# Designed miniproteins, single chains, continued (3): the designs that were tried, part 70

Each design is a single chain, and the fold is of that chain. pLDDT is the mean over its residues in the fold that is shown.

## One batch from the design tools (miniprotein)

Design m10574
Fold by ESMFold2-Fast:
Structure m10574 (fold): chain A 65 residues (1-65)
Amino acid sequence: SAAEQAELETKLNKALALLASTDLPLAEIARKVGFPSLATFSRTFRARYGQSPAAVRARLRAGAA
């Protein structure tokens, strides 16, 4: 549903901010943004962005000032 997509988008946007700005373990980021497990977070992230959370973190940080 549209509401489920909006909730997912909000969680993923929070995850992107934490991936870019913190050194938190991926499991802790998953927990903080409301995913039940690292496995669920990683599968959802790969499905949405085509890359693992670790790979996206590396790219986001490479561009950071």
Scores: mean pLDDT 82

Design m10575
Fold by ESMFold2-Fast:
Structure m10575 (fold): chain A 67 residues (1-67)
Amino acid sequence: DEEEARRILEAGIRAAEAGDAAAAGVASQHAKDLGLISPELADRAYAAATAGDAAGAARHLREGLEA
């Protein structure tokens, strides 16, 4: 469900801003699978999350959501 996916993405961004890189990684995969943000931006967020850069992941997810 697109609405549920968007809610999950927003929760993932908030968790990443609190330092949870793993939550950002999950959120970026959902965002990519459901076309909520560009694949490039989702891939950047996932790469940041897997490197432990929660702030970077949150930034990329926010950029996609605010586009």
Scores: mean pLDDT 80

Design m10576
Fold by ESMFold2-Fast:
Structure m10576 (fold): chain A 104 residues (1-104)
Amino acid sequence: SAAQERVLAIAEIVAAGLEAQGRNSAPGEAGLSAAATAALTAVNQAALDARAGRPVDVEAVEANARTVLADLGAEAQEVAARLAEERGLPKLAEYARRQAEAAR
């Protein structure tokens, strides 16, 4: 479904941001805050649900993605923003760009 495809795109964007910062995408290994670790766990679970064809809440997953991205540095957030634009997620891209500007 379109919702499942968007959730997979959001998970890929989060993973790309973590990789750009030199972080592991596994929950508890990414060196994130407690809130961002919980949010990453939720994003990863939603991606598993999307791959299995289970129902997903795109808005909730995007909110969790924003929490993870807020813990990242400016360069990592810019990587996430570019990929979000390429995947048709302009609100997530705008959020990541604004967070990157604030982190400078």
Scores: mean pLDDT 84

Design m10577
Fold by ESMFold2-Fast:
Structure m10577 (fold): chain A 62 residues (1-62)
Amino acid sequence: FKVGDIVEALYDFVATSPEELSFRKGDILEVLEVLDDGFVKVKNLATGETGYVPKVYLKKIK
């Protein structure tokens, strides 16, 4: 992934820390930051909420 990529959630994710973002399968997210630890910072395009999520839950669509 890279900054500006549009990605789709493959699975539901429940945040386990205040820095993480919860989302539902099928949510469309924009990548804001890529980390070296397997996480990305995303913005949920439907809600405008931002947070860190595991990249393995996501699929690039654009």
Scores: mean pLDDT 81

Design m10578
Fold by ESMFold2-Fast:
Structure m10578 (fold): chain A 104 residues (1-104)
Amino acid sequence: LKEKAEEYLKKGREYLDKGDLEKAEEYFEKALELYKKVNDYYGQGEAYIGLAQVAVAKNDLEKALEYLEKAVEAYEEALKKDPKNEETKEKLEQAKSGIEVLKE
């Protein structure tokens, strides 16, 4: 299940890079669903970041902000389980910075 979630996350990113926003959103949603089933909060954060990037590309800044806020919550939950994980801390800071940029 986690391996399949990672494959969906990768496909979401590939479709986003190609500008296929509908397929990018579909695959990020599929990844998110699987990460939720396995309680992988880091994976949930990554999927929410992807959904936020799709929303920005669609000029839906309100939805992008909602997804970034959910990514922050997910990364904070991941850090509660592994407080010294530098990668998760970096991702959390990136998500918070994204929120501040969208508020400008």
Scores: mean pLDDT 87

Design m10579
Fold by ESMFold2-Fast:
Structure m10579 (fold): chain A 73 residues (1-73)
Amino acid sequence: MKTAQELEARWAELERMRAAGDPEAEARFERLLEEVAKRLLEAAKKKAKESGIPLDEEKLKEQLEEERKKALA
């Protein structure tokens, strides 16, 4: 939970940089989204191992890509 809140705080900071016209903001947004997607995939893998439920990694990757598109829209 704390990690997700930290990522949301970083996202808000990047939105401020973007509003200020920082040319690096877009690249930093992409990097943050990639980091979030990686962390979510690893967390899902760990949860699947702990619960014994098989994880459909391809489906999860597709869902993360759709959420990324929504976040950028």
Scores: mean pLDDT 72

Design m10580
Fold by ESMFold2-Fast:
Structure m10580 (fold): chain A 60 residues (1-60)
Amino acid sequence: SAIEKAIAEAELARHPDLAAAVAALRAGDTETAVRLAQKVGIPRERALARVRSLLAALEA
């Protein structure tokens, strides 16, 4: 949906490392996505799920 995409885009604009994490996941690089998400304070156990959620919202 347009609102979910707008919220995701706003969050990525605030966190360049998180934007890079979404790009890495989109390219299939799960390890880089997790590492970059951790740089913005997301715990390892939640990192992949968070980045996947952002990517899904961006592509909704």
Scores: mean pLDDT 83

Design m10581
Fold by ESMFold2-Fast:
Structure m10581 (fold): chain A 92 residues (1-92)
Amino acid sequence: DLANEVAALLLILTKEYLENPTEELKEKIDWLSELLSRLENGEELSEEELERLEKLKKEAKEKHPEEYEEALKKGWGGNVIEMALLLALAKK
């Protein structure tokens, strides 16, 4: 499920952003959030968007192989919930 893969990436990048906030990470998170919303609405991704997603998947697997695997097992709903909780805690 493509939505599950996007949610897994979003969780990993959000955790990275909370540890070391950068403009580049924020841009990637914002893009993945938009993609996830579009996928949840049943929209198809373009070939260019799929290629960009594959590059981000490769980077995540190389940097955080164990966390990426666990995020995939958690599923898109579980990843979105964990991300929301992390963001809520970080803002306190």
Scores: mean pLDDT 74

Design m10582
Fold by ESMFold2-Fast:
Structure m10582 (fold): chain A 57 residues (1-57)
Amino acid sequence: DDIEEGLRLATEGRLEEAIELLQRAGLSRSVALVAVHEAQKGHLEEALRGARQALAQ
């Protein structure tokens, strides 16, 4: 799952790779940035939920 992999990269501090992968998964850059920021704060479940909700629209 590209969303899970992207958020995992964000928790590892690999922010540019995380953003690129999330955008390839279908997220806009702004949504990808919010998800990466939430994952970096340790809010991984919230980041994952928000990203999947954005894709469902």
Scores: mean pLDDT 80

Design m10583
Fold by ESMFold2-Fast:
Structure m10583 (fold): chain A 61 residues (1-61)
Amino acid sequence: GPIIARALAPLPKTSPEWLALREGDVVEILEVIDDDWARARSLETGEEGIVPLKALEVIAS
């Protein structure tokens, strides 16, 4: 099934490729790029971008 995670901390949009998140925002992990980064979609906003995996807690898979 889809991999669902939540943000452990606020993530600012510091580049156009990054996904901005509030603490507690729920995302779907679309692609694991490497050990540190993933492409995700915010289930709050529908926006897609790159997020650090360390800032996410997987809650469903």
Scores: mean pLDDT 83

Design m10584
Fold by ESMFold2-Fast:
Structure m10584 (fold): chain A 92 residues (1-92)
Amino acid sequence: LEEILKEVKKEFRKVMAKHNVTDVLMLQAYEKILMAVEEALRLVAEGKITAEEALKRIKAVIDSAKRMYPEYKELFDELLKVAEKALEKLKK
């Protein structure tokens, strides 16, 4: 789990750097998404929720962010792909 969480943080930082984000409110949305992804991954690793339920929760947070900041839709789609890959690694 810790290696997967470390990789998620690394990939999230790369996405943010690529999109040159300077908006403070968008940075706060990013932090909430990162926290939601980390919590969901931990709950799956602990057997408390399914990978499907985790993905549903992550998508809900990201969809909320897309509604508030539609100009960053591409960035949020990239963050979702990072989270999906992390969940796939936990299925082993």
Scores: mean pLDDT 79

Design m10585
Fold by ESMFold2-Fast:
Structure m10585 (fold): chain A 117 residues (1-117)
Amino acid sequence: NEAKELLEKAWEAIEKKNYEEAKKYLQKLYELNDPSTFLPALVLHMYMIGLSPEEIYEEIKKLLESKKPFYIGDKSFIPSEFLAKNPETKELLLELLRKAGVSEEDIEEIKKIIEEA
């Protein structure tokens, strides 16, 4: 899965503080026009620019609760509904939130929001 490989490479680059390389992988993820990579890539981007775990949690929560459609290429999707229908993407998002330092309590709240969609 090209998307998963790019996410793993972006994470590794961020951990090594190689932000120029991380930006290239994030750009490639955005260019895929794939709803399954949108929220995972956003978490990595927020982590890279130095948002706290609490700030990352709040931003993801706001996006999931907004119920506003997002557009990627010619596709529209509601993030919470997309995650509810795509368990692999949900698990990937939760894994990246854990890597970013988001607490298990906050991750359980994100799970509940997705399940309510």
Scores: mean pLDDT 83

Design m10587
Fold by ESMFold2-Fast:
Structure m10587 (fold): chain A 84 residues (1-84)
Amino acid sequence: MEEYAKALRKLAEGLRANKDDPLAVEIYATLAVMVLSLAIKDTEDPELREKLEKLRDEFIAQVEAGDYDGAVETLEKAAELLEK
């Protein structure tokens, strides 16, 4: 799970650095959803899985709303859960 946490932190940094570039945002958002979905699939803890699914849904909604700062915070929260 640490590998997914590291990937999410890098994607959060990339999204934050490129939030004014719509194509970069789409790429980072797509990769973040992919990493979150893989982490959800690989987790055996039902409570952690439910929390990650809620964070993934929140992230998607934030990106669709143009709330990239909120989306970055959601990825950082997901990474913290995966590091524990």
Scores: mean pLDDT 87

Design m10588
Fold by ESMFold2-Fast:
Structure m10588 (fold): chain A 79 residues (1-79)
Amino acid sequence: MNKEQAERLKKEGERLFEEGVRAFEAGDYEEAARLFEEAARLYDEAASLTEDPKEQRELTLKSTAARIMAVGARVEAEL
């Protein structure tokens, strides 16, 4: 169960990350920041549910990347 739940959270995080990239490209920086922050949270939750060290590391890196993108989007949101 936990492995299937981790996979669903990972896919959900990936979808939100893609939506964040789209929002960023459209100039919707505040929306992009929120989407990247939500993606990071989902990746963190997925990482906490996985027993595979390689997968946990991958999810942690994805979360870190999403947080960096969120910071960048917030800087751009200065108008």
Scores: mean pLDDT 86

Design m10589
Fold by ESMFold2-Fast:
Structure m10589 (fold): chain A 110 residues (1-110)
Amino acid sequence: KKKEAEELLEKGKKAFEEGKYEEAIEYAKKALELDPNSPVAAEAYNLLGLSYLALGKYEEAIEYAEKAIKLDPENWEAYLTLGLAYDKLGKDEEAQEYIDKAEELYLKKE
């Protein structure tokens, strides 16, 4: 199941890169069904957050980005998703805090 979940996640990432956000969401959800408690799950939640953000579904983007952070607190992309979604919702203080946190984590990684 781990390899199948990883393959679905890679298909989802490719769909996202091609601008096929609904397909990316479908693949990420299928990956989570196969492997809900692993590093694959954290990446799948991050992909869901990014895909919902791209579709203008800001509340869903926040929900999934928060789930990604819960599984992987060093996930800078998930913090960036939170910041961008909060910015779109007009919550400027929260947006700035999360964007700053994303930058901090990114710089600590390399």
Scores: mean pLDDT 84

Design m10590
Fold by ESMFold2-Fast:
Structure m10590 (fold): chain A 69 residues (1-69)
Amino acid sequence: SEEEERLLREVGRLIDEAMKAIQAGNLDEARKLVERARELVEKMDPDSPLYQEARDAVEALEAAIDALR
């Protein structure tokens, strides 16, 4: 749906901002941005064809941030 596409785009925007924060050394900011992206994914309809794409993108970034501990 158009709403699910909008949510996916917002998740992508937050992921891009989190990656910029990582590159700047701002891991606390990156964690806050990825947490917000996770909250948006949890609001998506799990039956949506875009849910899997959004979830996988957030999970990959969460794993990358965790590896930087």
Scores: mean pLDDT 83

Design m10591
Fold by ESMFold2-Fast:
Structure m10591 (fold): chain A 64 residues (1-64)
Amino acid sequence: MLEEAKELKKKGEELLKEGLKLMEEASKDKGPGARERLLRGIGLALRGIGLIFEAELKLKKVLG
């Protein structure tokens, strides 16, 4: 249970990092598809944040 929460947090942090990287690359790229990469980066970052919150809720439920 604690291990699952730790893995979920790690995965969320990795997705957030990947999303932020895509957003930064899209902001520097004026080529076709930059908007699509920006939106995908935003989606990944939001998903990462959601997983981090789920992990924190699981940790609070286990630890009180």
Scores: mean pLDDT 80

Design m10593
Fold by ESMFold2-Fast:
Order: sequence, then C-alpha cells, then structure tokens
Structure m10593 (fold): chain A 80 residues (1-80)
Amino acid sequence: AREGGRKAGEAMASGDPEKGEEGYRAAREAARAAGADEVGAEIAAGAAATAGAAMAAAGASAEEAAEAGGRAAEGAARGA
C-alpha cells in the first residue's frame, strides 16, 4: 500500500492525467495484492491521489507528494 501510494502521489504531482490514472491503478492493484478488498483498494488509491494532488497544489516537490500519497494510502488501508 505505501509504495503504491507513493507512486500515485508522484503521478498526480506530474500534472499529466494519463500518468495520474496509471498511478491510481498501480496503487489500487498494490492494495489488492496486499489483501485489501475492491472498496478498500479504491479508498487507499483515492486517498493517495488526493494527498499527492494537495501537496503538488501547495508547491511541494514530487518526492514530498509521493511521501504524502504513501502515508495516506497506508492510513486508509488500516482504516478500511
């Protein structure tokens, strides 16, 4: 979940919608591989994308967006 979330956060920070979709899908599949159900995987991927996009909007680096995405995905996966 954390690594997939980092990838999603970085992709959202890129500003490229196609890369954002790929990052979201990668985070979703990583969460599924870690044992999350479909809803849990969607929540984790969505949380990662939202955190990454918010960091990017605030002027954060791609690495900062990736770290925020990873933390958000991990937190969502534990809470779901």
Scores: mean pLDDT 71

Design m10594
Fold by ESMFold2-Fast:
Structure m10594 (fold): chain A 56 residues (1-56)
Amino acid sequence: TRENLEASMRAAAEAAAADPSVAEETRAAIREALAAKDYYTALGLVLKAAVDRALE
């Protein structure tokens, strides 16, 4: 359901925001998106963090 998808996106973003291996600026941006209830932007930032980490 839509609510389950939103909850999954929120959980993934919260996990990334708490992960010290993610860049501090990216973690801050994820927290801002979560505070705004912008779960798609938060998920996009999670994916950006994963790509940036893979390219380092």
Scores: mean pLDDT 78

Design m10595
Fold by ESMFold2-Fast:
Formats: sequence, C-alpha cells, structure tokens
Structure m10595 (fold): chain A 70 residues (1-70)
Amino acid sequence: MSLEEKQAVNTGARAALDAAEKNGPDAGEEAGRKAALEKLKEHGIEAEVEVKVEKDANGTIVVTVKITRK
C-alpha cells in the first residue's frame, strides 16, 4: 500500500475503534469506512473501502480495513 493508503487505513481504524467502543460494532464499521474514504479523498485517491469490526471471545475489538483501488 502507498503511504497515503496506510494513513487512510490508520484513520479509519481509529475512528472504527472509537465508535465501536461507544456504540457497538455496526457504528464502528460505518465510522471507520467514512473516515477512511474522507482521508483517501483528501489525497485524491479513488478506492472502495470495507471495514469490519468484530468482538472476540475475550471481548477484544478487532478491526479490519480493506482498500481496493479503482
């Protein structure tokens, strides 16, 4: 991934974690996707973003951010 894509992933993951801790996994996925897309737009990158937020058996929140370039 480019540096700009890595920044978008990091921004999306942070937004997803914050929203998921406050409002649950679905809210985390939407917040993360929005934040990552906004960061990609700032860098002029056209891409699709998928964010998945899961809670494991120990209560650990796991965030996956996937970027697919167009």
Scores: mean pLDDT 80

Design m10596
Fold by ESMFold2-Fast:
Structure m10596 (fold): chain A 56 residues (1-56)
Amino acid sequence: MSPEEKERLERKLELSVEHLELAVEISIAKKEGDEERLEELTKRAEEVTREIEELE
């Protein structure tokens, strides 16, 4: 495996973990009715998803 391949896989894993954490936070914000927090977290989750896609 090339260094670039390994780095891409490690970063993808890190982003996937962040995405899961954001999903939990989004669920909490949704339950609490915190619309501002929900929008912020959703935007970050979309950014993380896009970064994962860019690594493929």
Scores: mean pLDDT 81

Design m10597
Fold by ESMFold2-Fast:
Structure m10597 (fold): chain A 68 residues (1-68)
Amino acid sequence: SPVEQRIIERGVRLFEELLRRGEPPARAMIEAANLIQKEADENNISQDVLDRILAEVGRRAAEAVAAL
């Protein structure tokens, strides 16, 4: 859905920004996950959809780290 894509893009953007600032990947992912959980709650996203969002953000985060 458009809401899911927006949350994914915002989570990935935050993760990549934190990596550029020299944050360790594990800390950057915790911050991104916190943002995602907050936005999921505000948009009444179900747990199954939240799990899919977190999985996709995690996949893209892993690709970003591998590109370093």
Scores: mean pLDDT 87

Design m10598
Fold by ESMFold2-Fast:
Structure m10598 (fold): chain A 100 residues (1-100)
Amino acid sequence: SEARRALAAARRHVAEARRLLDVDKDIDGALDQLDRALDHIERALRVARPEDLPELREVVRELLEAAMRALKMAETLEQIQRAIAIALRAIGLEFDLELL
């Protein structure tokens, strides 16, 4: 499934973002990975079938949790703004998924 491939890519980027936050303390690198994950999630949403929706909701939740962690670790105003932007996009996706 195209949706399953996109979700797998999104999960890898979220996992790398979490590793960058936890191990490397690389907030900018983590935010870059979350942006890439979000692009894959948006692609998955366009091609998702009803059976893909539970995994899509889980990945969006994982992305939001990682963005909130990045926000808590943020050291610059730019990092705060980027983390908030990613979190808001994730919240928007959660609302879109509830309407499906």
Scores: mean pLDDT 89

Design m10599
Fold by ESMFold2-Fast:
Structure m10599 (fold): chain A 70 residues (1-70)
Amino acid sequence: MKKKLEEEAELARKKAEELEATGEEIAKLLAELLRKTAELLEKGEPMEKIEEEAKKLLEEARPELEKLWA
């Protein structure tokens, strides 16, 4: 289990790096969300808690996403 979570965390970090490479502001914001999710995966948090935290991070980023879209 832990090894699989580490692999998923590494994949999430790779995706975040690819998003940052685009230089887009919205992509940078999404990259931060992916990195936070990767940290939770590496800590071995229960999957339900990881999903809940990822959802909270996305909701917290919503005002900033709307600001970028305005």
Scores: mean pLDDT 69

Design m10600
Fold by ESMFold2-Fast:
Structure m10600 (fold): chain A 68 residues (1-68)
Amino acid sequence: IDLRPEEEFKKGHLMGSINVPFEKLEEKLEEIKAKYKEVTLSGSDLEKLEKAKKLLEENGIKVSLAKA
């Protein structure tokens, strides 16, 4: 899951990644929980990555961080 803005994601991303901008993560949380038990997070903002990891882990999703 790529937390960057949509404009940055459209310029280039890892094959098979899904764009979920940080600001939209909470509204897509139920969809993510339904589809995934484990996710890898990527993004350019370390603080946002850490906050997103905590949110997903609190909701029962195993999270790994990738340096993109």
Scores: mean pLDDT 73

Design m10601
Fold by ESMFold2-Fast:
Structure m10601 (fold): chain A 79 residues (1-79)
Amino acid sequence: SAMDRAALALLDEIIEAAKAGDFEKVRELAEELMRSGVDWMENLGREILDILDNTKDKEEAAAEIIRLAEGTRAWLERR
């Protein structure tokens, strides 16, 4: 669906931003997920924001965010 394509694009942007250490961009994209009106997107956005706010080590935060986004991407592609 068009919504699934848009979601995949957002997930890809989150992964690339996290790999680049661009946490400002990651936060912006997570807030966009929170505004989606879609339960799983809102939950993912909330989890990413929680990692950003509560993980002191930036490398660990990036790894957790990438893991979540890649896992969600794989799940979405297999539906």
Scores: mean pLDDT 86

Design m10602
Fold by ESMFold2-Fast:
Structure m10602 (fold): chain A 69 residues (1-69)
Amino acid sequence: MSEEIKEAERLIKEAERLLEEGRLEEAQKMVDRAQKLLVRAVLNGEVEAAQKLGKRLKEIVERIEKLKE
């Protein structure tokens, strides 16, 4: 796995933890950073790994949006 995929996975895990703590703004910042890394990973040909992490990222975004309602 590339450094981009490893760092994106780390940021996604941190975003999940922050979301459980109710720290929505900080979770969103981790999501934004992870999304940029996944875009770079796709451009570098790591499409399958980036798609798997992108699904988890989408689930986190949906949870943040529901908590903001």
Scores: mean pLDDT 83

Design m10603
Fold by ESMFold2-Fast:
Parts: structure tokens; C-alpha cells; sequence
Structure m10603 (fold): chain A 74 residues (1-74)
């Protein structure tokens, strides 16, 4: 599945950029890079949602809550 491969490759590249192993030799190292990538996607999605809510005029507390919900859903 091309979509699944692209998602996994993107997560891996983000994980490597976040300090994960650049050339994973084991499945454990590869999974660590993927986990870091997923964490970065969650962080970016949460921060983006929070920023969008603030720009739309929502209170900071509501923007923070929305960002947290989105990050937890990723």
C-alpha cells in the first residue's frame, strides 16, 4: 500500500531528524525512530491546532485544550 509506505517513510524521516537512529540495523532501532516521528507529528498537530484556535479568537485555555486533544488523537 503506497499510502502506508509514504506515512511510515515520513514518520521515519521525522524521527531521524528528531535524533533517532539514522541507519537502524535492528527492528528495535527502526521502531524507536518511528515512535519519535509519531511524537513529532503529534507535537506539530497539537501546536498547529492551538495556534489556529488563538488566531480564531478562542481563549488560551480552550486553544490549549484543543491542541492537547489533537496531539493525543494522533
Amino acid sequence: DEGERLVEESLYRLGVAAGGPKDPKTEEERQKALELGRQKVAEMAGNGTRGAYLLAGYPQEEADAAGKRVAEAV
Scores: mean pLDDT 77

Design m10604
Fold by ESMFold2-Fast:
Structure m10604 (fold): chain A 99 residues (1-99)
Amino acid sequence: SIKEEIEKKKEEVLKKIEEITEEAIKKILENGSDIEKVLEIAKEAIEELERILEEFEKWAKELLEKYKEDEEINKFIEEKKKEVKEKVEEAKDLISLTA
């Protein structure tokens, strides 16, 4: 079903967010004595997370246009969009706090 495809896409995106976050935290901790390097790692990871969110939002917008008359599917897409946005915000906060 389309809901299963949307859920799968969300799960793939959430996994990428987790992998980027974990790798950034690891690199920040390994480079903790080099403040310039730590800040660069944090900046690059945050920019990558923002790119992933933008790509997901573009994909979601295209689906919302395709299923504009299907209120249930539209609501489902908006819920998954919110979940991805919240995960990106949490990841950005964690990276910033660690740096």
Scores: mean pLDDT 87

Design m10606
Fold by ESMFold2-Fast:
Structure m10606 (fold): chain A 72 residues (1-72)
Amino acid sequence: SMGAERAVKAAEEAEKRGEGAAALSAAHDILQQGDPEAAVRAAELAIRAAKRAGDEGTLRAAQHLLEKARAA
């Protein structure tokens, strides 16, 4: 959907800035909109950003969301 594509783009921009929490927020919104495939993509971007930033809390939350999105 157009909304999911916009949110994925926001997650890509957040990942480039190392903003894992922002990418995670986008992934959560996408999943709530019923697009688990796009949510997986955004969650993977959140994981990458969190790893670069050393943000263990965001990394664990993003991994949890990734599991939920893959199970949907």
Scores: mean pLDDT 85

Design m10607
Fold by ESMFold2-Fast:
Structure m10607 (fold): chain A 67 residues (1-67)
Amino acid sequence: MLPEESEIIEALADIYLAIGKLDEKRGNFKSAAESYRKASTLYEQAGNPEKADEARRLADEAEEKAK
């Protein structure tokens, strides 16, 4: 990817991560999990595996809380 594209993708991932955290605070665990999964995929595309792994973990935790 072009460096500029990676920065934009990572910024979008940060937005989805923030949406997921907000949804989780509201008790919307299913929506939170969906936002965290999107953030994880975007962080991976941006070349940030550490944040991708964090978002994936948060998605798994939110999915368990949604049951």
Scores: mean pLDDT 84

Design m10608
Fold by ESMFold2-Fast:
Structure m10608 (fold): chain A 83 residues (1-83)
Amino acid sequence: MAAERLREAVRKASEYLKKQGGLPLPARLTADGTIDLSDVDPSPEVREALGTFFDLVRAAYENGEVPELPEGTPVAYLTIEEV
């Protein structure tokens, strides 16, 4: 996966979900390229919202566009700190 395109997709999805009133979830990108979610609540609601976030990231990566979510979809986005 091209890291540059992935970062763009993540940013587009995060901006869209932030505008939709999504819950900000703190995440840190580690030196190994993994996302540290230690401070994220592992509740089913948060897991569903994260699934939606990653689906939007994938859509933005593949198509360059973020699809609109149905009303009432649980939403959250990752606040990833760039090091």
Scores: mean pLDDT 69

Design m10609
Fold by ESMFold2-Fast:
Structure m10609 (fold): chain A 90 residues (1-90)
Amino acid sequence: LLEEAERLEEEAARLLEEAIEAALAGRAEEAKRLLVEAVELAGRAAALRYRAAGDEAEAEEAERKTREAVEGLRAMPPEEVAEALVRFAA
């Protein structure tokens, strides 16, 4: 639903901001954990928006892409994730 998607988007944005702050503070493992959670919530919000529009195929694709992104992030060293977040924030 759109209301739930909006709530998840707001929480994902907050977690991304916290991930950037953790990366800048040198807390690479915390930054990685927060980014993974932000990506999961953002992906869930995207799927809900597609379902609200009646686009189930795009919702399923968003869920698959989110799972792949999360798996990729979990496989990355925390230091690389933190470096990417610092570069993104610059």
Scores: mean pLDDT 88

